Designed miniproteins, single chains, continued (5). Designs and how they scored, part 93

Each design is a single chain, and the fold is of that chain. pLDDT is the mean over its residues in the fold that is shown.

## One batch from the design tools (miniprotein)

Design m19219
Fold by ESMFold2-Fast:
Structure m19219 (fold): chain A 99 residues (1-99)
Amino acid sequence: MSETAELAARVLVDAIKNSDEQTIEEFVETLGNELELSEEEKEELKKLLKEAQVIPEEKLLEIFTEFFDKYIRAESIEEKRKILKEFVENLEKAIEEAK
């Protein structure tokens, strides 16, 4: 696993667990600009990340580390969009399982 992916995952997991809205917004804005997401898609992603606070820290770290490892290795915007979709689905499932 990439050291860069692990570090990025820890920063975002800490932001989610501590309700650091600025870090979450910067992450979504950066991804949204790179992947040409609509404002509606960006707002939905921000909402999902805030709801992800209910996920256990260990599980959240696994999901984010897998996302960043795949995302960093992706060579096309199309592949990165597919990785983001899988990441969103993994977060939604983990939120439901945490209830």
Scores: mean pLDDT 84

Design m19220
Fold by ESMFold2-Fast:
Structure m19220 (fold): chain A 76 residues (1-76)
Amino acid sequence: THVTILTVLPSGSVSTVTYVENGKVKETLAVGIRNVATGEEVNEITAKNLKVGDIVTFTSLETGKTYTGTLESVVV
């Protein structure tokens, strides 16, 4: 599923991802977060390298689904 990603906030071994799916803003705890173009893992150190328009994959711990999304904004 392709979504719009609003924020990625890494905290330790997990991240909080806020995204828009079917016109609804949703939040999930996520793992396996990666920038598709660079292959870089997104964590507390590398999150600063994200930019608007980056395509990011993440796996929701709540649904078990893997999402692909386009980053709409950067929250530092």
Scores: mean pLDDT 81

Design m19221
Fold by ESMFold2-Fast:
Structure m19221 (fold): chain A 71 residues (1-71)
Amino acid sequence: SMRDRLRQLAMELANFAMDNLDTQSVAELEAALRARLDRFVREEGLSPEQQEQLRAFVGDLVAAVRSQKQA
């Protein structure tokens, strides 16, 4: 289902952030995550509502990355 696909895309974004946490700055990770989100929007044909769900998730993920980098 599309709900399951959105969850999978969110997990891919989270895994990307985790895998690159030690090698990239917060700004680099934020830019990379937003670029990946834009690519997913284009490739998956996401609706505006689905785009907003993933953007909200990316925002939360960026906040978590900032917190982790400051620890």
Scores: mean pLDDT 82

Design m19222
Fold by ESMFold2-Fast:
Structure m19222 (fold): chain A 99 residues (1-99)
Amino acid sequence: MEEERRKKARERIRKYIDSLPEALETVENDPDEEKRLKALYTLVQAVEAYLGLEEHKDDPEARELIERYKELFDKAIEYINKHPEEVVEAIKKNTKPYP
């Protein structure tokens, strides 16, 4: 049960690792505001996955992923912290309203 939770956390972070470099470049360089907001939402989801993985620091595989990709996640966190209003807008536009 606990190992299944750790496995899911690792699988979630791996999905965002592949898209994270492109998303970072898009939020900084794309002239299209809608594309930047979608990329910013990807950064938010990636950071949430990373924080979830940090709850499993006792897992050697989780620790290796955290250490290996720390620089990319630090950049994503820094961007989010510098642009809090844009983050709120990105979440609103990319989150389906629950009925």
Scores: mean pLDDT 74

Design m19223
Fold by ESMFold2-Fast:
Structure m19223 (fold): chain A 63 residues (1-63)
Amino acid sequence: MSKEEILKEAYELARQLLKEGKTPDEARDEIVRYLKEKYGLSDAEARFIAAEAVERVLQELKK
């Protein structure tokens, strides 16, 4: 799976978690756990992707 496909999946998960009332920090933590478990990503890579996904959703919600 490409890095772009992983980011898209993380973005959809971030949207769902924030819609459920999770805080941005809680959403990032859940996405990090998910990506590490499903794809075996390093902690640094998972945290970067989770941060990007959550920030994209937050920018979408501000508009």
Scores: mean pLDDT 81

Design m19224
Fold by ESMFold2-Fast:
Structure m19224 (fold): chain A 61 residues (1-61)
Amino acid sequence: MEVKVGEVVIVSIETEDGVKKLLGVVEEVSADGKTVKVRVLGVDGGKEVITVPAENVERLE
C-alpha cells in the first residue's frame, strides 16, 4: 500500500536487540513506491531523516 507525503507512519528498523518500530512522517516517496524517506519522530525534534524500503513502512491506523 502506497504511503503519502505528510502521512504519519511506523518504520521498522533492524537493531542488535531486534526489530524496533519508530514513528515518523513521510517526507518523500520514490516514483516506483519502492523506497520512502521518513523523518523520524522521537530523536530530538525529528531532525533525523532515513531512507527505507516501502515494505518497512506501515500506515498508522
Scores: mean pLDDT 72

Design m19225
Fold by ESMFold2-Fast:
Structure m19225 (fold): chain A 72 residues (1-72)
Amino acid sequence: AAAELARLEAEIREAARELVERYGADPAEVERLAARAIEAARAYATARDEAERRAAIEALLAEVARLAELVA
């Protein structure tokens, strides 16, 4: 649970770093979107049932898509 969340947060931060360093994305915008993705990951970790977990996953995927738009 906590270890899985920590790993996911680290993966999100690493992807954000790659967007800035490799693709020249705006660091402030990337940090903002990464923070939102981490919030969605935390919602997943604290979800009490399957419906909450599904909603958290959908929210996380939406934030990841927004990060991808910064390099499009």
Scores: mean pLDDT 74

Design m19226
Fold by ESMFold2-Fast:
Structure m19226 (fold): chain A 69 residues (1-69)
Amino acid sequence: GEEAARKVLELRREYEEKVQRGEITFDEADKFEAEIGKLLESLTPEQRARLAREIADEGVRRAKERKPR
């Protein structure tokens, strides 16, 4: 449900933080991608639409702040 969408956002933030700190291994990167993919597949079209908007809103804010990855 809604918790799956929240988990996707949480995993994306953790992944980005680990990448920025240089602490991500290839195995961990694959694990994050697999977990996010499974959660996305479990979402309803309604939940995917809301999640897509949240991701877009975060992207817009980051672009305005000029914080590259």
Scores: mean pLDDT 73

Design m19227
Fold by ESMFold2-Fast:
Structure m19227 (fold): chain A 63 residues (1-63)
Amino acid sequence: DEARDVARAVTAGLSEETLQRVLDALTLPDPEQARQAIADTLRAAGVPDDTAEQAAQAIVDAR
């Protein structure tokens, strides 16, 4: 699953809890809601806003 591989790469060095929340957000059926939830999770983990948005989009695009 390409989206899961991208999620693991993006969350490398972050907590296991952060990775799990990103994977849970990826299961949301609406791509825009999935993107927003992933970006919010990354921001909460200390990822800068621009990086979080780009990473969230890349993960959702890999679905």
Scores: mean pLDDT 82

Design m19228
Fold by ESMFold2-Fast:
Structure m19228 (fold): chain A 67 residues (1-67)
Amino acid sequence: MTQTEALRIAAKKLAEKLGISEDDAYKAITPSGFSPKAISEIAKKTGKSIREVVDLVSEALQLVYDL
């Protein structure tokens, strides 16, 4: 699996859980982890807390990245 494919899968799962676009989810998930700015925007769009969005992003990343 390429890193791009892994991020795509994580973004799709996150988008489904949050009810947002895959593009918005992809911006939150980066090769280095996640983007705080993108997470803040998702929180505004979804009405969820920043903490809840961070937890969902972390869960999506954990499903795709093995150490």
Scores: mean pLDDT 73

Design m19229
Fold by ESMFold2-Fast:
Structure m19229 (fold): chain A 63 residues (1-63)
Amino acid sequence: VSKEEIVEELKKVEGVDEEKAEAIAEAFIESDYSVLAGAKKAKELGLSDETVAKVAATLKKLL
């Protein structure tokens, strides 16, 4: 999947803007598509535990 496709899917999650989606997508790609790395980045960006769980679910669907 392309970085732009990952960003677009992440932006569908409430509370995830374009800047956060890009940072999460970059972490996901750089970690060889690790859902855990993407979720960790979302948490570091200050997203709620509920939003982090939705981010992880979204990333898992992209695999």
Scores: mean pLDDT 84

Design m19230
Fold by ESMFold2-Fast:
Structure m19230 (fold): chain A 91 residues (1-91)
Amino acid sequence: MRVDILLQDSSGRILDARTLPADPAAIRAELERMLDLAKQYDEFTISISVEGTPADARALADLAVALARAAGFEVVSQSFSGTSARITLRR
């Protein structure tokens, strides 16, 4: 299974983009790295797409939200479309 993670600023500019195998430890580490990079921005979006099921996308979105909240970010919005999730976060 392949996982694509995209980090964008509030204007839609791509800050980082990664493709990973479905390794939970690698996905967690990459999300934590992207959240650290995003700390310099007031608002940003994380988009996650999986070669899997809608449930897989939801589980990864839930992980990203949990990590973001632990890092002190507020969840502005979440949207889901098939195997993709888009999360907008704010400081």
Scores: mean pLDDT 87

Design m19231
Fold by ESMFold2-Fast:
Structure m19231 (fold): chain A 80 residues (1-80)
Amino acid sequence: SEQERIRALVERMRAELDSLEKKAKEAIKNGDKKTAIRYVIEAGALASLMLALAHFYPELRDEAEEMIARVKKLEEEVKK
């Protein structure tokens, strides 16, 4: 069903954000600011996609807000 496909997409997006967050933090720890910025940009794109999905699927709104907040926190960490 479409609902099952959306659920699967959301799960993949969560897993990808978790992966990007981990990679960004490791790059920051290693002083590789350029690589960290790249991962933060990719994470931002995922958060934007989730926000777009939340427009059509309001039940995803809290998920989208959480992803956006996580990306903003990563942006602040990379600027240090």
Scores: mean pLDDT 86

Design m19232
Fold by ESMFold2-Fast:
Structure m19232 (fold): chain A 57 residues (1-57)
Amino acid sequence: GMERLGVTLRADTEAALRAQAAALTAELEKQGWTLSGEYTTVAGGQYVRHLAFERDA
């Protein structure tokens, strides 16, 4: 069946958040995960990025 994984990242800057998201996505892709959705919000003075991944189990 299909596995799903949700990850939430937070950073004080957009650049730091982008770097964290890129590094995480690259690592998860090596493990067979595929990015299926992403969006960014601002909450509590921080940038928040929500990432959704899928993988066949």
Scores: mean pLDDT 86

Design m19233
Fold by ESMFold2-Fast:
Structure m19233 (fold): chain A 63 residues (1-63)
Amino acid sequence: MRTELAVDADGRLTDEGIEAAEKYLGVSREELKAITDPDEVIELVKKLAEKMGREVDVDALKA
């Protein structure tokens, strides 16, 4: 899950991470792609992982 919703080897959000952040945090792809500060990326990924963990569990049960 962490590599799926986080960053890849270049330190940028993956397409999977951007899609998950758009769905769970309601942030646009444009805003997410504009985040170049690694500290901001880490904070976003931590928030997304926490939200996605709960949402994924709910989605898996209810979907």
Scores: mean pLDDT 61

Design m19234
Fold by ESMFold2-Fast:
Structure m19234 (fold): chain A 109 residues (1-109)
Amino acid sequence: NSDLNLAISALKSGNYSEAKQNFGKVIAKQPINPKSGPYIALAYAIAKYLANPSESNKKLLKAEVKSIKGTYATHPDSDSLEDIANKIISDPSKVSDAISELVDRLEKL
């Protein structure tokens, strides 16, 4: 399986450390299409945070979301991707639903 398929599978199963490692490999080895780039970048940022949730990593995720939104400002899903990240940051009870939304978008790439 490709690194992307392994990353998505790990994210779906809640194995955030494995998801982080495999999304990192995708970003390092594969050219990021401007249409798919914000989804993969966001998934990597979220996986990093959820693999080690801390106040410093929460601040890092917030900064990374702002950077992704700035880089991909004209992307039609920019606001909905920010909403997914905000659900994860603000409310632990919403993490599962937010991950499900993100996975659905990644599987449509």
Scores: mean pLDDT 80

Design m19235
Fold by ESMFold2-Fast:
Structure m19235 (fold): chain A 94 residues (1-94)
Amino acid sequence: NPEEIKKIEEYLIEMLRLSERAALATGRTEEAIENLEKTLELYKDNEKVSKEIERIIERLRERLDTPPASPEEIAALLAELQKERKELEEKMSE
């Protein structure tokens, strides 16, 4: 089903963007790049997803020296990331 594949791709891209925000906020940019390079290998045959992963990696590389956010902002962002992850797990269980 092409429409279902498109929804999965868009959902994955949204998760990747949330992970980018979390990495930048926590100062874990190098770890995020390594994880994204591994994810890129899994999706190398998916042009839309692989292209977005490459863009995120490039943005993270440009911002390696970005200081972490406040502890309160980090806690709030991590809570949102956990919520989104749970929603993704429920979707993937279909």
Scores: mean pLDDT 79

Design m19236
Fold by ESMFold2-Fast:
Structure m19236 (fold): chain A 99 residues (1-99)
Amino acid sequence: SALSDEELEKKREEIAEETAETLTKNENLDELIEELEKALKEEKDEERKALIEKVIATIKKVKELKEKGDLEKAYEVAKEGAREIADELIAIRRKKAAA
């Protein structure tokens, strides 16, 4: 089942840590970027487009840091990016619920 906004916020730190570990251990970030770029081309909602663009930018930065051997910074960038994305997703849902 889909997490509610309140459940997502409660699990925000746990999800951020799991996301950071997944991205730093992922051997094929290029495939993930390609899948997200396809999703971006099909998205018509401007707020969701901006969110997908932020996700792509975060993954690209994680990839760059991993290629440089800076695994600690890669983890920190992925974790912080995951938190920011979760906050923006909650904000988008709250706006749509108020309309």
Scores: mean pLDDT 77

Design m19237
Fold by ESMFold2-Fast:
Structure m19237 (fold): chain A 86 residues (1-86)
Amino acid sequence: SMKEEQASKEAKEGAKLAKEGAERYKKSKEENGPGSKITGGALLAMGGALTASLMAKRYPKSKEAQKGAEEAIKAAEEAGLKVGPF
């Protein structure tokens, strides 16, 4: 099993990827960019949010993992992406 420190790092990385993906998704849509860039941004955002949320579920006592999941989900949702039930 991963230790809480590793879970915190992975949740933070997931939140970073979710924010980067959400930003790419929004920018590509605003610029009428190619569908591949729009889809790539959406997948990156959803993948980051999923990763952070899984770490938060595995380590419910990790405040850093919980915060990472909340930030990741918020970034994706503010971009208009539905990241599923977590």
Scores: mean pLDDT 78

Design m19238
Fold by ESMFold2-Fast:
Structure m19238 (fold): chain A 88 residues (1-88)
Amino acid sequence: MEKIEKVVKKELGENWEIKEYVELDEEHALVLVVDKKDPNKAAVLEVDLKKEEIIKKTMFEAEKGGKLQAEIEFGVRLLEYAVKKVFK
């Protein structure tokens, strides 16, 4: 948790709230963040826990439903990771 919060604050700033996170393995986490001032602004982050950096950032800045779009992307990326792990 602390490492993820540190990375989010460093890379995105203080206006982002962590809504959900999953540690995919010892080196990777998937994080759902929402802008504290605008819930239509959300992002899905892939975080390197060893390097304490963002590997991939997918931004959702919609007039409506940005958080919902990010929640869907978060779920899709979790499923993609699970499939790759099983079939590798």
Scores: mean pLDDT 77

Design m19239
Fold by ESMFold2-Fast:
Structure m19239 (fold): chain A 81 residues (1-81)
Amino acid sequence: SLHDQMKALYARIKKIADEADKQKMPQDLRREISTLLATASVTLAALPFMSDQEAQQEIARLEKLIDELEKKMKEELKKMK
């Protein structure tokens, strides 16, 4: 379901946040992760009021933002070599 997909995305962002804390990532990156986590939480709460098309579009948008965030995490880890 769209709700299950959104819950999976929220869990993915939370896992990224936990990893960022564990790796002692820069505060700016951790702040960006926290902002995305808050946005995902709001989207999850709003999901029952969205059409299936709107929900699918928001899920796709969040997936792109998560992918960009994971890219930033990998780039920061490379600098810590």
Scores: mean pLDDT 82

Design m19240
Fold by ESMFold2-Fast:
Structure m19240 (fold): chain A 71 residues (1-71)
Amino acid sequence: MSVEEGTLAPPSEKELEALRKALKELGFSEEEIEEFIKAVKEGDGEKLKEFWEKLSDEEREKIADAVVAAA
């Protein structure tokens, strides 16, 4: 499978809703969820990486599964 830097399509509304639900289920505050969603919408890879590093491996898997299911 090819991974190309330019292949990051902006997430759909459906993907963003799935992401919100996953983060809410993990116990994140609405403020944290909004900050993460904003970073995703803006394509802020640095901020997303910092947020991702705060998550456990289990939390990351749950978020990834939710987004993939929504895509």
Scores: mean pLDDT 72

Design m19241
Fold by ESMFold2-Fast:
Structure m19241 (fold): chain A 89 residues (1-89)
Amino acid sequence: MTIEDLKEEYRRLLEEKGPAEETERLQRLLEDDLVTMIELSDLTIDDLEATRRGLEVGLEAHRDDPEVVEALRRALALVDEYLEYLRKR
């Protein structure tokens, strides 16, 4: 999965289901700057932890929609990847 794929999944969630604030926050982070995310110079661990918690809530809220659940699981994996990168830096 690419970050672009993830952004499209979140855009669908915003339009169809009214996403949680944390889902919107993640989409905003993804849209701001992919290079910045890779470098992680301007991202904070707190921002990603808050987003992760929102995604967990979203998983429970949308448990009856497998497409939404899969998109949120992919987002959690991406957030975890960036968190590990930040901690390793």
Scores: mean pLDDT 59

Design m19242
Fold by ESMFold2-Fast:
Structure m19242 (fold): chain A 89 residues (1-89)
Amino acid sequence: MEAERQAVIAELKKEQAEIQEIIETELTEEERQQLEDFARAKEPEVKAAMDAQFAANSDRDALMQALLDQQKAIVEELKKLLEELLAKK
């Protein structure tokens, strides 16, 4: 359990670092703005999910797992958007 959780966190950090490097080296200002707009569009969804979890229970482990699953989904969507932006080059 703990080892699996640490592996997921490590993978997410690695993916985020790779995404950040591509953003800094490969993307234009307009393409970076598109990624920022995507992140802002996800804020209400993230907030609603967090509010629902806090209303349903205060179990730390369940909350942590839900947040990790949500973060993985957001990273995957960011990767797809990044691939689409890079494909235009």
Scores: mean pLDDT 72

Design m19243
Fold by ESMFold2-Fast:
Structure m19243 (fold): chain A 68 residues (1-68)
Amino acid sequence: MTFLATTYDGHKLLIEGLSTKVGEVVKVTVTSLESGEKFEVEAKVLEKVSDKELIVDIKGIILKAIKL
């Protein structure tokens, strides 16, 4: 399942492997759309706003993730 997120400074990220369950910590692949770089990091789902929108914590960075 793939999500799109935008950082506070406007960078767009694709997030793959994210759980839709609040409180779960999962290993995700984050792809920067600007650079094409891929990172494997842990993400925690903080809030489920809707079936298509999550609030997630990635290494202390809080992001809104929209389901593609």
Scores: mean pLDDT 81

Design m19244
Fold by ESMFold2-Fast:
Structure m19244 (fold): chain A 69 residues (1-69)
Amino acid sequence: MELSEEEIRRLAERAGVSPERAESAGYLVQELLARGASDEEIVEELSRRFGLSREQARAIVDTVRELGR
């Protein structure tokens, strides 16, 4: 799944991060979802790798899931 400029902007706005950081985090979420990771596992991984709060990480996961529908 390719993230469009609009999708990256939406991720950045919802999570309160830069577009570059939102793009990197969004692709990581896609990879982890494809590997069968749970939402909670993905939230923990985003928090560890990007220093995001759980709320910011959850916003990214939820947005990626909405875009992937």
Scores: mean pLDDT 81

Design m19245
Fold by ESMFold2-Fast:
Structure m19245 (fold): chain A 100 residues (1-100)
Amino acid sequence: MENLKKAVELLKKAVEAANKGNMEEAFKLAEKAAELVKKADEEFGKRVEEIVEELKKIKDQKAVSQVLGLLLVATEYLLDGDKESAERYLERARELVKKA
């Protein structure tokens, strides 16, 4: 639970950084969040990590911010024990990354 709480806070900061155009900081925060998610749920965290790695290839700041926002919501649901909702938002993030 503590690792997921820290991951949520890091993803909130990543979204804020992306919204300000600080893409390097956004990716650094998202990578750190993914590692914390992997410590709490290895399978879910690996999927977050894969999305973050694909996200680094995207130059559209708005698309990056939207994907990070979906990862934030997914991680918040995972923290609350709602794995079904977490999976839905994670899949939305993956779909959005593929379209960008």
Scores: mean pLDDT 87

Design m19246
Fold by ESMFold2-Fast:
Structure m19246 (fold): chain A 85 residues (1-85)
Amino acid sequence: MTIEEIIERAEEILERMKEIVKEIEKLGDKDLYALAKKQLKRAEELLEKLKNAKNVEEAKKILFEIEIVEGLTGIILGVAKLIKE
């Protein structure tokens, strides 16, 4: 996997996270929406760091951090859905 391919995967993750954040917003919990927006901002900052990665190993480590942040955003969505039910 090249740095360019890793960046492309990270951009795809960011697009999915934006969709999840919109779903959280629709569920109406303002505190969970604020938390989800903080995760999205962190992922955006990590993507900018990824674009400046010096080698593939550094890029993979940053991608892994982005994947963790995506996972946390998914958990926030799960909690928001439970509160609505």
Scores: mean pLDDT 88

Design m19247
Fold by ESMFold2-Fast:
Parts: sequence; C-alpha cells; structure tokens
Structure m19247 (fold): chain A 82 residues (1-82)
Amino acid sequence: MSGNERLAEDFVSDEGTSLSLEEKAKALAEFLNTLSDALALAVFKKIRETLEKKHPEKAEELVELLLSGLSADKRAFILANL
C-alpha cells in the first residue's frame, strides 16, 4: 500500500488515534502544504475518492475542511485541477 492510500484510510478511520476528523484534516493539510503542487494534488484526489466511498454524507464537508487548511497557492492549484 502506498503512503498516500494509507494516509487517506487513516484520515477517515477513528482507529489508532484519539484525534478528531477535524484535527486529522488539519494535520493532513499541513502535510500537503509541504509537498510539491503535483504531488499534493495526487494525494488530495486519493483522499477525496476515499472520503466519497467511505463517508459520502460527510465527504463535501471534510473536503472543504482540508481545502481550508491548505496554503492559498496550494488550494488554488488543487481547485484549478480538480
């Protein structure tokens, strides 16, 4: 399993950590901010797909929360390429 797939699974799971989905989203957004734009986009797409499959009712809210934690340039790049 690739690191980005594991990260997406950990984000949507309540196992292994006492962190809320909001806290996980913030940590994940900070991680995405350290990646190149292209790599951040690829990881973000995998997270979005995982959320839509496992938590379709919350996917939109959680995606918005992730986007809010990104830097302005990262967010603009991801939104332009979704």
Scores: mean pLDDT 72

Design m19248
Fold by ESMFold2-Fast:
Structure m19248 (fold): chain A 81 residues (1-81)
Amino acid sequence: MLRITRLEASSTTAGGTSTVTVTTSEPLARVDVYVNGVLAATSTDDTVDVSGLTGVSDITATAVGEDGSTDSVTTTVTAAA
């Protein structure tokens, strides 16, 4: 059963790119990354770039395991103007 053990989002500047890294207990089938509740990116890798961030944003990663199990974690990034 897949669990997210760590969610990291790199700091960025206004309009910049944050690199979101998801560490999981089991191999990933995919990860869906949401910015302020809106789907921003989907990847089969555990690392995803999200661009165009401004101000304070909530980053939610939903990881889907090869066994079909899912886990979700939210973090916050700040991209000051």
Scores: mean pLDDT 80

Design m19249
Fold by ESMFold2-Fast:
Structure m19249 (fold): chain A 82 residues (1-82)
Amino acid sequence: GKKALEAGKIALDAVETNPDTTGSQAANQAEGALKIAKYENDPLGAKGAEEGKKIGEEHPDDPKAAKEAAEKTLEGAKKGYE
């Protein structure tokens, strides 16, 4: 949905502007996007956010994993919106 897409864009922008963003922080952002996608009944947005959350949780101290998590969250949100 539109709000899930907006949340995904905000999450990726935050990671790109803050290179010290950790995987655990990105996982928390993905969890927020997941709740929004579920509220909007957006299964593709929810799937992307779940994948992003998993990546961040598996690599809690890794900024590279944080970026990958945000990218997966946004990818799913774009598919759910388009």
Scores: mean pLDDT 84

Design m19250
Fold by ESMFold2-Fast:
Structure m19250 (fold): chain A 59 residues (1-59)
Amino acid sequence: MEKEKRLGEVLKELFENPDKDWTVDELAERAGMSKEEFEKLFTRMTGMTPEEFIKLLKS
């Protein structure tokens, strides 16, 4: 639950600032996870990799 809550906070910031130059590493650090843990959890929750999601928001 704690990691899921952190991911939720990161998602909120990403949605609120979609034009910011986010990186997967930065998002993972904010969530308190390794990049691998973050990518796994993010993909499970959103159906997309963080990289694809960030690109989609900026498109």
Scores: mean pLDDT 79

Design m19251
Fold by ESMFold2-Fast:
Structure m19251 (fold): chain A 64 residues (1-64)
Amino acid sequence: MEEIEKLIEEMEKLLPSLPPDLAAYVRRQIERLKKVSKSKDPVIQEVALHEARRLLEEVRAAAA
């Protein structure tokens, strides 16, 4: 799913701006999302996309 990969890429670019504990949490979530994004189940893909969008929003807020 190209959309989730783009969201992950944006989060990875913001990681250096995050506190160490939050950066470690986000890295773990990115690994999970990368695994889930390979699923062929449309429902799992939709849930993963929602999770990625919410996580990116939190990362952007924390990086600001």
Scores: mean pLDDT 80

Design m19252
Fold by ESMFold2-Fast:
Structure m19252 (fold): chain A 77 residues (1-77)
Amino acid sequence: MMEARRRAILAESELTVNAMHAISLGTEEGKKLAEEANEAASRVGKARKGTVEETLKAAEEAEKKGREIKERLKKLE
């Protein structure tokens, strides 16, 4: 139960950091990545207010999205 919330908080934080990094690139592609990262962070943030099951599912989805965004950021370096 506490692990689910911790994972969700960490995933939200990671997505927010990735969004800031994407915006710092100053490109249109970076702006789109930042929008996707912020949307994912918003989704997991809302889910943390729900049930443990909702929080776990949202954390797993956010973790997966975070990995995807990191990979895409690497290609834009």
Scores: mean pLDDT 81

Design m19253
Fold by ESMFold2-Fast:
Structure m19253 (fold): chain A 94 residues (1-94)
Amino acid sequence: DLQKELDALAAELRELVAAGADEAKIAEVRLRGLEVQAEIAKEQIDTLDEEEKKALEEVLAKLEEARKLRDDPVAALALLEAFYRRKVAESLAA
């Protein structure tokens, strides 16, 4: 079910971007996609190693912060994008 929801959100995002939709609408769909991806990861938590579990906990904490900004989906998405950009940079530096 979650995978189907994720696939539907990905299709909706492609259509919105192609149509030149408002940034807020695009951000809402992207934010929902990230929430669904986190829920899929949670379902697999018992199969994750300790480092993967720590990474998931950090993602979940950031999604909780973004959820508090739901009235501003562009700001919520920017918060998550900054977090992921930082994590990628840290991984490449290690």
Scores: mean pLDDT 75

Design m19254
Fold by ESMFold2-Fast:
Structure m19254 (fold): chain A 82 residues (1-82)
Amino acid sequence: MDEEILRENTEGGRLGVERLRYLEKAEAGEGKEENEKKAKEYEEKLKSLSPSAQASGEASADLERVAREVDREIEEEQERRR
């Protein structure tokens, strides 16, 4: 069993989530330039990993994006004046 591959896939997932987090902060206008730079750093790190780790990063980012969308909908509901 390749424990190297397992560790690399785990790291890929983490890098994918971090990249998404920084992209969302940049989109919100919070430190846009710095957050875009951080997102690019994580994207380059992810691209330097194996295709399997990159796929893990994409899947993890997709799951995080869904979670973020749910959180945003909850915040929008809470901010709505009734």
Scores: mean pLDDT 75

